# Designed miniproteins, single chains, continued (4): the designs that were tried, part 28

Each design is a single chain, and the fold is of that chain. pLDDT is the mean over its residues in the fold that is shown.

## One batch from the design tools (miniprotein)

Design m12942
Fold by ESMFold2-Fast:
Structure m12942 (fold): chain A 104 residues (1-104)
Amino acid sequence: MSAEELALRALQLAADPSASLKEVLQAIIEALEAVLAQEPSEEVRELAIVLAELAVGVLKRNNVPEEVLQQAIDYLQRLKNATTPEEARAAVQGLISLLEQIIS
């Protein structure tokens, strides 16, 4: 699947009331990993931001601890403020690690 196809799947699962938190976060992780595998571009960065915003929204709706939610928000802000591909990549990797801890 392309990063765009994985992102669409994540968005669809996040809108599905029957989908578990684990299923939704796993789909977001897979989409973010696909984004990291692509060459840096404005489109890839915008897709990563959309996925990070989706992750924050999903965590808010599922009443995760405030500390965990704040870490996700911090990674989203770092991604939005990234001026280099390395900074953007680090923010996405940090968010993936956080989401993996939540579904463990």
Scores: mean pLDDT 87

Design m12943
Fold by ESMFold2-Fast:
Structure m12943 (fold): chain A 108 residues (1-108)
Amino acid sequence: VEVREFAKKNNIELFTIDASLPEERIEEIIKKAVEYAKKNPDKPVLIHVFNVTSPERKKRLEELLEKAKKENPNIFYKISDLDPFAHPEQVRKEILEAIEEVKKEKEK
């Protein structure tokens, strides 16, 4: 199943971020996700970050996303070291599992 379609069917907004992008671009996408979450407080927003190969970048991303989640409780995130070009099925499975987790949290 297509991850975007699965997210839409479960009323979840999915943002995907390639961690190999410059930090400014990553922060821009996170800001857009936060703006969406603020505008749609009743809708879960899932931010999936992939290709996180640097421990320093992982720490920075965790700090940014944790702050976003504290300010916007409808934000959920998953940080992954997987490259979608090398492991497309594993990335797809990871996103689908994250969507299921968000769905379960919303239905509690």
Scores: mean pLDDT 81

Design m12944
Fold by ESMFold2-Fast:
Structure m12944 (fold): chain A 75 residues (1-75)
Amino acid sequence: DDTLARQAERLIEQYRRYSEEASRAASAGDVETARRFAELARRYEDQVLDLISGIRDPATAAALRARLAAVRAEA
């Protein structure tokens, strides 16, 4: 679970980065760039959720889901 948790944390950071880029592009009126970054963020979100599904410790899985939800709320 430690290896999967560390991978999930790295993917959550990628999700955060691209979500922020999408928001920044949208605020600047760059609709195409915003859509592209949002698409990348969505792919990282999917990878995080898939990886969390492989984590056997319920507490670790719950903590990572909570972290992803917090990042999503910030995006």
Scores: mean pLDDT 84

Design m12945
Fold by ESMFold2-Fast:
Structure m12945 (fold): chain A 90 residues (1-90)
Amino acid sequence: MQEEILELFGELLDKEMNLTPEQREALLAAVREVLATQSPENQEKVLEALRKLLEGKSPKEEEFQAYGEVMQAAMARMRAEGITLPDNNP
């Protein structure tokens, strides 16, 4: 499950963010660490949220909350390590 979530996260980042390979690797590493602290139920919710987002669908409230918590924690870890994400341009 964790590896599947990481693959979907990588795909979402490739579609929505202009990351350098170094920034992408760092963010995925942070996500991996955060996922290891999550319950199986929360991991399943993150997985469903990512699948729906990649399909252009709206996740359920609980699925999107789990995804948001993981992203916030992962980004906090990246910032603590001094890694800056680029500005998102369309």
Scores: mean pLDDT 77

Design m12946
Fold by ESMFold2-Fast:
Structure m12946 (fold): chain A 60 residues (1-60)
Amino acid sequence: LKPLTEEEIVYLKENLSERAVKAAVMYLNLGLSFETIARTLGISPRTVRELVKKALETLK
């Protein structure tokens, strides 16, 4: 998967929760694992995966 552009990040901020945008940016742009993102955001790795999936579906 390619990194998110500035335009894609702005679009996601308008259509998704702040948590979903942060999860997507950390995974796609910073290359962090779901486990690392989960610790940072205080959620489960499963929830991180779902948030990233939702962000990718929003960009379709």
Scores: mean pLDDT 82

Design m12947
Fold by ESMFold2-Fast:
Structure m12947 (fold): chain A 69 residues (1-69)
Amino acid sequence: SGVGHSAFLEFPTPPDVPFEELERRVREAGREAGAAVGVERRGDRVLVGLVADDAESLERAVELIRRAV
């Protein structure tokens, strides 16, 4: 519940990947990197919010999420 560093990702839902799977991967990536993540679907778009106490943790989370999607 600290908001020292934040990032926002937005991308279209891939046709071969269900939203539930994307949500699980994003959540796991955040957990592994030590960042808090929120995921929301808006039609065919996926919105991801990230917050962390440290820039390094935030960068790690973003990298893991990018590889997961």
Scores: mean pLDDT 79

Design m12948
Fold by ESMFold2-Fast:
Structure m12948 (fold): chain A 60 residues (1-60)
Amino acid sequence: SEREARREALVAAIKADLLAKGLISEAEAAAMDAEDLDRMLSEMLTRAVDAAIERGEARK
């Protein structure tokens, strides 16, 4: 479906960006599916928010 194709393209684009920034390895990018990526991004966001609250600062 069009939704699935767009989701796959977006997942690929996010993986490429993370790889370019050195946040994941090529092996991790190859092994990761859309659900794995969504879970990782959600966990990273939660950790970033918790760290910002603990320090009393906003983080990029």
Scores: mean pLDDT 73

Design m12949
Fold by ESMFold2-Fast:
Structure m12949 (fold): chain A 81 residues (1-81)
Amino acid sequence: NLEEMKKLIDELLKKKLEGKLTEEEFLEIARRIGELMNQMNFSDEVHLQIAWLLVQMYTGSDEEAKKAAEEAKKLLEEAYK
């Protein structure tokens, strides 16, 4: 559900900021978010936007990752309504 997706984004951010985020963990969390988005019938456009923000969280600076996490959660909340 929406709250579970937001929790997964927060988990990804926490691991990133702790310097503990592996590529395997990133891909698994991203896969779980995508699976939940499919179950909730989100559009392909929203899937693409969330995927891009998750990549920014993985590849960006800590500050960029924080901003991407907040943007992703906001986008999910707005798209769910």
Scores: mean pLDDT 86

Design m12950
Fold by ESMFold2-Fast:
Structure m12950 (fold): chain A 72 residues (1-72)
Amino acid sequence: SLKEEIARLALEALRAALAGDTEKMREYVREALLLINPNATDEQIDAAVQEVLDLSDEELRADIRALEEFLA
């Protein structure tokens, strides 16, 4: 489903963020956002990337666990 595809991209983005791979994280965020809004601007994508970068390691791990449970 579209929701599962978005959740998988979000999970990959958060895992990339935790690994410190900002470029890979950005690409997954871009793909997820474009599935939600095909007209998403680069500015909106940058804002979403910044939200992920602002998450602590503890918040990243919690969100990863929640997405893994959703996709199980």
Scores: mean pLDDT 89

Design m12951
Fold by ESMFold2-Fast:
Structure m12951 (fold): chain A 70 residues (1-70)
Amino acid sequence: SLQQSLQAVDDVAKQAVQAELQQGPEAGRQVAGDQFAKNRQQFDILVGKLGREQTFQLMQQKIQQYKQQA
């Protein structure tokens, strides 16, 4: 569902930011890559519904949101 796909973006962003804050930008990139691969189907659903640019923007927005909370 769209809700599950949106949750996947949120979870990826949150985990990537947490890793970056704890162990630096390289750790954040690794976690982001791993979590993206794990949730690839959910991202494909979002791209199908919202398009690539909107999906990318949503991800960037969530990353920025979690960085501001730190």
Scores: mean pLDDT 81

Design m12952
Fold by ESMFold2-Fast:
Structure m12952 (fold): chain A 63 residues (1-63)
Amino acid sequence: MVEKLKKMSPKEAAELLREEYPELLELLAQLGGSSVDETLEALKKQSPEEIAKAVEAALALLG
């Protein structure tokens, strides 16, 4: 998953998380102290590498 995120645009990565991994998106919002909507907008402005790092960190917390 993380490797695919690095090859996607920030918009595509954000939409993938919203549709396929909503629990992960909620965790990212919690870690950032933001709402889910604010986290989605922030992710769309990040580099693919930063999105991949954030997802890796959140996945480590989930298991």
Scores: mean pLDDT 77

Design m12953
Fold by ESMFold2-Fast:
Structure m12953 (fold): chain A 57 residues (1-57)
Amino acid sequence: SMSTDLAAKQAGRAVGEAAARGDLEAARAYAEQYGIISGDPRAGETVLGMALKEAAE
């Protein structure tokens, strides 16, 4: 649904923002939320991995 899509986008953005500021605990929590909203835990792990890689550059 549109509401679910918006929530997923917000969670994904929050993962990136948390990773960029070095808040790994928050980044992991938002990634878990993204996985739950999307119905795919692997998607959450993927978003977290990408955000951590970007933050390390």
Scores: mean pLDDT 80

Design m12954
Fold by ESMFold2-Fast:
Structure m12954 (fold): chain A 77 residues (1-77)
Amino acid sequence: SEREARHEALREALAKGEEYEAENELTEEERKRLEFGKELLQMMLDEKSVDELLEFAKEKGAPQFVLDDLEALKKEE
């Protein structure tokens, strides 16, 4: 269940981001990244295809490592 592991990893990353936001002020770029991550997690929970996740990430200008992670998930099917 690679997809389930990815859901869990993203959920944990978002929880850490929200904890950081509670203790610190986010920059505009950090806030945009947190918002992107929340939207991506919702799409994953809605069982959107990996292709849809990739298109969304590309539209939002996600960093290359995020695109690489989604490509790896696509290969796992």
Scores: mean pLDDT 73

Design m12955
Fold by ESMFold2-Fast:
Structure m12955 (fold): chain A 84 residues (1-84)
Amino acid sequence: MEEVIKEVEDATDAAVAALRAAAGGSLEEFLRTAREQNQALTAKAKEAIARGKELGKTDEVERAVERGYARFTAALQAAYAAVS
């Protein structure tokens, strides 16, 4: 279970870092990065929730996913404001 939560946290950290890095580039590069990272994070979230259900720890994994999306959304908004 700790591995599943850590994978979600690591994916979130990577997505946030990628958004911040892309904020220094063009708007097109930023939007491309945002789409790619959102897709990657969504795929990881689905995988993590499925594993959480099998392990009887759905609530813990869902909370980790919710925190991850909150951080991603905040980073996306901050990075977009910096670019535009």
Scores: mean pLDDT 80

Design m12956
Fold by ESMFold2-Fast:
Structure m12956 (fold): chain A 69 residues (1-69)
Amino acid sequence: DRRDVVNNLLNDGTNRLNDLVNNGKISQNQANNAINRLRDALDTALRGGASPELMRDLANDILNQAENS
């Protein structure tokens, strides 16, 4: 189920970003911006019929950008 993939990616991504904030690696504002971007990108991908693999790649790209910004 593609919705389960989206929910798992959002949950895992949010947990990773919160861990980065708690460890002082990124700001809360950077985490919030990344979470919003992740949610919007995954919602767009889901509505557009994207594969689970594409959705995982999109999530990884957003999370890596947040960690390295």
Scores: mean pLDDT 86

Design m12957
Fold by ESMFold2-Fast:
Structure m12957 (fold): chain A 108 residues (1-108)
Amino acid sequence: MAEEEKEREEARKEFERLKKLIEERIEEARRLREELRRAGLLEVAERVEEDIRAAEELVREAEELLKEAEKAEPEERRELIRKAVVLLTAAALLVIGAIFEAELALRR
């Protein structure tokens, strides 16, 4: 019982840590999007916007899975947390890709 509570606390801490890192990267991508728009690189700015939207949707879905996990039985809870982490990982990859594309376009 006490170990199960520690596992829930560890999973919650890790999720919040990953979410915060992704949110910080989304803000970076948004700043780069505005720089792209000022530079007249509208096509690249549109792709970055699409990736930001997709990442935000994945983060939202991950949060819903984590909320569902809090109400679930232990075995279902672990599967829901695993799915939430997969969605956060996908969101991170989208945002990192968007940042790289934006930086390359702004550099030349």
Scores: mean pLDDT 83

Design m12958
Fold by ESMFold2-Fast:
Order: C-alpha cells, then sequence, then structure tokens
Structure m12958 (fold): chain A 95 residues (1-95)
C-alpha cells in the first residue's frame, strides 16, 4: 500500500518520464493527427492527475489514456500509451 506522498512521487515521475518520451516521439516521427492528439490527450491527463493524485483523479487519467489508445494508430505511440496505462493502474491498485 502506497502513502499519499509515495503516490504523488510515482505520478510525478511518470509525468516526467512520459514528457521525455513524448518530446522524443514528436521530434523523431512523422506522426498522424490522431497520434499527435492521442499523445497530447495522455500528457494532459497525466498532468491533471499530478495536480491532485486522488483515487478519483487517477481513475479519470486511466480513462483518458484508454481513450488515447483507441484513437492512436502508430504502434510505437500505442505501446507507449499502454505502458503508461499499466503504470497508472499499478499506482491506483497500490493506493
Amino acid sequence: TLSPQEVQQRVDQLVSDFLVKYTTMRLSRDLSKSDREALTKALQALIDASQNPSLENLQKAIEQIQEAIKISTDPEVKSLLEDVLKQLQEIRDQY
């Protein structure tokens, strides 16, 4: 079971790690509009969760990333989003 401080720390680390991967992917790949929208949606969901990582807000972020996965078409984008989803679900389940 994670303390609220440990939840905050893990969400903040996930945001940081995702931002690096997001920036790299945006610069190195010719992404479709759907894939750019998916990545932007996921980044915003993670930032929103990091502001107040309550169980409710973690669940909202999970739902937003699931929607981002549905609109993504690039396998690398989909893989990145699926990895982030798994990490958020793990944080939620340890709350």
Scores: mean pLDDT 87

Design m12959
Fold by ESMFold2-Fast:
Structure m12959 (fold): chain A 72 residues (1-72)
Amino acid sequence: MEEEIRRGVTEVALAVEIRYSENPESRAVLQEVLDKVAAGEATPEDLLAAADRLEALGDHEGAALLRRLAEN
């Protein structure tokens, strides 16, 4: 239950970030992470690696979200 609830919250947070991202490259990175989370395959390391990619693209808000999700 706790893991499923946590995954649901993470999926919603990622979907909202994708919806408000105007950069198609950032949306692609966020979608890759969302797909992994939905499949139950996302690790904190995957989130941190994706955050670094978003930072390099100038998406500081998306990067901050992924780092926050990796910590929790």
Scores: mean pLDDT 77

Design m12960
Fold by ESMFold2-Fast:
Structure m12960 (fold): chain A 64 residues (1-64)
Amino acid sequence: SGMAKRRQQLSYQGWLTGAAMNELRGDKKSAATARAFAMRIGGISQAQADAEIEKIKAQILKES
C-alpha cells in the first residue's frame, strides 16, 4: 500500500540520518547498527549507504 511504502521510505531516511548523526558523535557502534537497518530497509549496498550518509553528514555540518 501507499502508506507502507511511505513508512518504509521514512524509516530508511531516519536510519540513514541516525547513522550520520552517530558517526559525527563518534558512536561507531550505533552508526553501524543504523546503517545496517537502512541497508535492509532500502535494499542498498554498504557503498550506497555510506555515500548517502556522507551527504547527510555534510548537510548537518552546514547547519551546525
Scores: mean pLDDT 83

Design m12961
Fold by ESMFold2-Fast:
Structure m12961 (fold): chain A 80 residues (1-80)
Amino acid sequence: MTPEQLELEQRLAFVQMRASIAKLMAQNPSEDKEELLEYLEEVIREAEAVKAEAERLGDEETVARAEEVIEELRRVKEEL
């Protein structure tokens, strides 16, 4: 892998970790819905940035994984 692809994979891993946290927060009825929505929007934007960079580098696998995160978080957002 190129150094750029390795850095991108690390960014994706971080986004996936934040997405997992967001899903856990969404399961807690005591969470502030407004703060949670802002956090979800931020993580989605980061995932979209990772997807755009992956597309630029031709990394189809990272594009697919980023799209999966985006779809999952958008569903969580719609449920709120």
Scores: mean pLDDT 82

Design m12962
Fold by ESMFold2-Fast:
Structure m12962 (fold): chain A 132 residues (1-132)
Amino acid sequence: EKKKLLEEAYNYLKEALEHTQRAIDLLQEGIAGTPEQAKGYALLAKEHLDRAIELLKKARELVSQAGDYPELIALLDEAIRLFEQAKEYATKAIESSPEEQVPLLQKGLELAQRAHDLIEEAYKKVKELLDS
């Protein structure tokens, strides 16, 4: 049943939003903190981004199985791409010099914020499909 697949996708998107918000908060803490603290925050943010990407890929598969929703798939694919890039910047920040850490974390944060907005849009669209 299409509705059951969309309900499961909706739950994965909700869980992904919680992990992405935590990653954003951790990246912000890294930017505001000391260079030594920044590495720890980047590592934790990376773990939350990994979990979010996993959940988004599951949601994407369920949406694809539920029907032909090309706009929704495009939102999820773009969000996944942006979070993978944000994760790369967090990884670079962990291994960087103190002078490089904040600029790398700022790039990661910008990408994570953009991806989070796309997931919020996808989450809203799935809810509209369930409420119709």
Scores: mean pLDDT 90

Design m12963
Fold by ESMFold2-Fast:
Structure m12963 (fold): chain A 67 residues (1-67)
Amino acid sequence: MSPMEKFLLTVPDIGPELARALVEGGLDTLEKLANASPQELNALGVRKPSLLVAIGTAAREELAKRA
């Protein structure tokens, strides 16, 4: 399991299959994940509006911790 997949699993309501789909779909860095559009996330299987918000927030918070 990649470090990005492990990070995504810390986000509520993300399962292993969705985490893998996001990474395989090109969201393989925190920067890409933090800057992903709702349309990109929806295309990769994120259908719940609450998950769209949670993923963006978690990625930005993790990126800020590394600054």
Scores: mean pLDDT 79

Design m12964
Fold by ESMFold2-Fast:
Order: C-alpha cells, then sequence, then structure tokens
Structure m12964 (fold): chain A 97 residues (1-97)
C-alpha cells in the first residue's frame, strides 16, 4: 500500500485511490504484527498521521466513512475507533521513553 501525503494508506494498484481509515488501520496492524516496536519513531509518527486522517473522517455521531464526508460504514467505523483508542497507547509509550 502507498502512503498518502496526509499520512493515510491507499491500496495499490487502483488508479485514483486515496488513503482511507480501513487501509491505514490494517497497515498499522501489519507493522505491529511484524514486530515493529512502539519505541520506533517512524511507527509512532505513522500512528499519529493515521489518527489525524481518521479524525478528518469522523462524523459528529462518532461514526466513520472511508473518507471525510463519505457515507458511514461498519468497517470504517471499527477501524477509526480502533485507531483513536490506539493513539492513547502510543502517547503512553512515548512518555515511557
Amino acid sequence: ATRAADGSWAAAPVPGVEGNVVNSYRKLLELAEAGVPFSDPEFQQAWRDAVAAARKALNDDGTFGDKPGSKPNKEATIAGARLLRAAGLVDEAEKAL
């Protein structure tokens, strides 16, 4: 997957694909499962960027679309909620360093 300028991940090889909440969350899970430590500055920055992208896609009712202003869906809502919860763990890990 290719990382977008806003820090989210887009699935390749689809022309015109932008980063979205589900792809960003899935990519961060893959990095964590591959053993990238929370102490890694690039991992921490990737989480912060993905959280910022998720916040832009967050609706007032707490649901998520794939992108800002898109129709809410279950997969994006689960991924976005998990990204926001995981941001707290990243902040705690950074303070421990």
Scores: mean pLDDT 59

Design m12965
Fold by ESMFold2-Fast:
Structure m12965 (fold): chain A 85 residues (1-85)
Amino acid sequence: SEMEEIAITTLSTLSDEDLGQFLETLRRETLGLAKLYPDNSLLQEAARLAEEAVELFRKGTPEDRERAIRLAARGLSLYLGFLTG
């Protein structure tokens, strides 16, 4: 989606410190909403994607960083879709 493309571009410009902080925030927020709306499958998927992004980022390789960004962009897109739908 256009939102995922914008998110990938934006997240790719962040420092490791800023990206790490963003990923932890996304994980916390999506997990919180997933607990409040357990029957919402898109929020469950957003939380899972955010968790996987954090784990990939922790591995510290450039390849894992790029994969973390793509998963986080997808998770963010689903999260924002929930907030605006």
Scores: mean pLDDT 89

Design m12966
Fold by ESMFold2-Fast:
Structure m12966 (fold): chain A 90 residues (1-90)
Amino acid sequence: SMKDVLERFKEMVEKLDLPPEVKANILKLIDYAIEKGLSAEEVYELIRKYIPLRFRNEAYYLLYEAGDKRAPAFLLDDYINPIEKPEPLP
């Protein structure tokens, strides 16, 4: 399920050497997605909107490793139509 993917993704992100603010924002996004039962499409939309471009490729890769085999398709979509300046998390 997407919940199981997000729980594994969270464990992977917690082990990454990321800037503290970026790591906190990704973890907050994951917790929100789990709480709300978001679909894969909704999760990838949040990643595109709130995570800086330079960290999104790593996020897509880790989501693939966590078991979402659709992650390469969302990475390609982001490559074709990137959001260069992320919005602040609410």
Scores: mean pLDDT 83

Design m12967
Fold by ESMFold2-Fast:
Structure m12967 (fold): chain A 60 residues (1-60)
Amino acid sequence: SMSDIKQRAEDIARESSLESGKSDEVAKIIGDMQGEIMSTTDLAKRFEISAKAAEEIQKI
């Protein structure tokens, strides 16, 4: 079923994230970025948030 497919995809993503510190760091950066972007309507701030996330990912 679609529910079973979703569950397997989530399990794979979770396992991959838990097995790799780099994957965990990337997931955290993306999550923080999305949360901050959704919390502001300031375009300059949104660009700043996106640029910061990109720089942090490049350092991994």
Scores: mean pLDDT 73

Design m12968
Fold by ESMFold2-Fast:
Structure m12968 (fold): chain A 110 residues (1-110)
Amino acid sequence: DRLRERIAELLARDPELAAAVEELRDKDPVEVLEEIIERMRELGVPDRVIAFAEELLEAVRNRDLDTVAELLLQEIARFEAFRDELPPELRELYIRLVAAGIVAYERLAA
């Protein structure tokens, strides 16, 4: 599974993302994604990231594993570069968003 390999490689390189994934494993990914989207709207996060989060939330609610996998594969490819362009307060929220997506994917794929 290409996405599982890409996730494992990214978690090995990014301790902040790995810690966020570990913390979120005991939480409902739908609830976490809803909270993240509200905070992103308040903080002026780029519209692309809000759109990604909203599409991810809809796919998770619908238990659409294929759409969750496709969205994550695309976002993981840009994760490190985009994360580094964000100010620190938005960076933490973005890391939490991607971590929530990974947890949702792992639960749906199990």
Scores: mean pLDDT 86

Design m12969
Fold by ESMFold2-Fast:
Structure m12969 (fold): chain A 116 residues (1-116)
Amino acid sequence: SAMEEFFAELKRIAEELRKRHPELQPRVDAFLERMDTEGEVDFAELLALMAEAKRYDPELYERLLSALQRVFGEDAKRTFEGAVYAALGDEEKARELGMTPSEIAAVRAAVAAWRA
């Protein structure tokens, strides 16, 4: 299915992020373990992974966005891009991409809770 193809690509990108940036291994390992045990991807965990990819590896970040656009469409890509800026603390860019202040606060709280 399209979702199975997306999850397979997400795993490949996460594994490559870990290989290129060993300092991210604990976070990537936690993400992959949760995906394998639950059979699903948590939105906050996906946003946290996308935020790390954007910070450390713009190439892998663009690959993640391309996979999201291919499976879920252009509006989903824009929504996730805004949420990634919110997760990174760039509230101005998140607002430019159509996020409300309450949505930005919710994303930041969810990502902070996952990282705790």
Scores: mean pLDDT 80

Design m12970
Fold by ESMFold2-Fast:
Structure m12970 (fold): chain A 69 residues (1-69)
Amino acid sequence: MTEEEFEVMKETFDELKKIEKEEGEEAKKAKLEELIENGNRAEQIEAEIELSFLAMKESIDRLIERRKE
């Protein structure tokens, strides 16, 4: 990974954090999907990582809830 790609990933991470804080998780998810479809390589990598963390959290939460039934 180049230094330039890392800088883009960092800026993308900061922007996603800002969107989540100001507009909420749904807005962040929409931005992640947009970046995966239309972003450059560094943006797509960062968006995919963030989306994977969200999907993993949702899967764990669903598994825990089902076990309490």
Scores: mean pLDDT 77

Design m12971
Fold by ESMFold2-Fast:
Structure m12971 (fold): chain A 87 residues (1-87)
Amino acid sequence: LTDEQLKALAERYEQEAKEHEKNKDFKGLASAYLNLAIVYSRLEDFEKALEYAQKALEYARKAGDDTAIKVAENLIKELEEQLKKRK
């Protein structure tokens, strides 16, 4: 995927997050924020990726989605490691 395609995907997932927020769909919100974290990680914007991964974890916990919680926690650890290497 090109950076331009990744940015278009980010805009799509941001719209999906807004839709899920209106519907109080915490599981959908966690999924949308997790996808945003992955997209920004591919763009090498690890700071934004970490922010979205942390939001995904928050909503995964609210949804009681153990699988999403584990995925978000693992992604947060990976992103923190990438940020340490970038110093």
Scores: mean pLDDT 84

Design m12972
Fold by ESMFold2-Fast:
Structure m12972 (fold): chain A 101 residues (1-101)
Amino acid sequence: MHAEIAKEADRILSTFRWPSLAFAYEELKIRELEGTADAEERAMLATMEAILAKMRRDGRPPTPAEQAEMDRISAAVLRRVLTRAIDNAEARNKALREALE
């Protein structure tokens, strides 16, 4: 984990008490830095960063619409992480089975 990403995730967690948002931000930012983020992940990160920048600029909590959008992104990121974990486990198990037969 890059120190700057971890620090921003901790700031999101501490300031907003929003663990799913902190997780989603950290996951998307790591994938962006590693060059593994797809177009949808880059769009989700850009939307999240734009909302966080508005909140910081205005010194305010998120609006209900902004909170709903960030919750939507957080859920989408979690689904993607779980899907990748399942796909990776299935691919690994298939390769191991074929190697052991």
Scores: mean pLDDT 76

Design m12973
Fold by ESMFold2-Fast:
Structure m12973 (fold): chain A 79 residues (1-79)
Amino acid sequence: YEFSPEQLAILGEMQALFREVGDIIAALEDEELRREFTARMEALARRIEQAIADRASTAELQRLLREVRAFAEEVRAAA
């Protein structure tokens, strides 16, 4: 199975967002909030891995990207 260029672009954006939010979460002084965001990021990453394993459609990957973007905005607001 090989991803389309469109799907690779979506996956690339999700990876970039995860790197950005991971850095923000690591810098948070609130340990409770840091643990909560870390757990949510891990759960979201597992869902993406499952979608990849299930050969998810471009539309399904776009839905996950919207969830990653919403999560990133929430993490940025907390920093």
Scores: mean pLDDT 86

Design m12974
Fold by ESMFold2-Fast:
Structure m12974 (fold): chain A 95 residues (1-95)
Amino acid sequence: SMAELEERARRLAKRAGAEFDESVYDAVSEETIRLQLEMYEAIEEGKLEKARELAEEMVEKMGPLTEEEREEIEKMLEEIIKEVQKFKEEEEKKK
């Protein structure tokens, strides 16, 4: 359910120190949100290859996109992965 996915996202955001933005859940499928959460969980676990595979699956499931839109989505997912990883590294340094 969407409520369960939102709760998972909120917990992941809290652990990663990222802000949870509920508007991201508008106009996207529950399946896409689930894949995004699995991607964040893989990043948190240090499984970056798995996170990339999940990101690619998300793009594939979005259906007929222009080449430009597809490239933009892939770039955004890559930046999210880098930001989450950087935040985790900075938090470890503050301990």
Scores: mean pLDDT 65

Design m12975
Fold by ESMFold2-Fast:
Structure m12975 (fold): chain A 98 residues (1-98)
Amino acid sequence: SEKEEKEKKFIEELEENAEKAEKKKSWEEITGKEALGLMLKKIAEKMKVSLEEIRDILDEHSKGPTPETREKIKQIVEEYEKLLEEEKELKKKLEEEK
């Protein structure tokens, strides 16, 4: 019960932070938690998994790395790196338009 309640609260917090980040017009107004939430949401969407599944992968890996969790973490990291490259390209295009 307490564990399920904490897990639900964590996912709800990530979803709320992602939604807040998406509604902000300026990068300067996005907090670290909001940026993390948005990033994890985008990774989950690209991997076609839920935020809850991402949390479970991270939790399992932190408790004891296995070959399976390492492979899943590698996929998360690869999608994160792709998002960072996409953001860098978007910032470059915005600077070139000014």
Scores: mean pLDDT 67

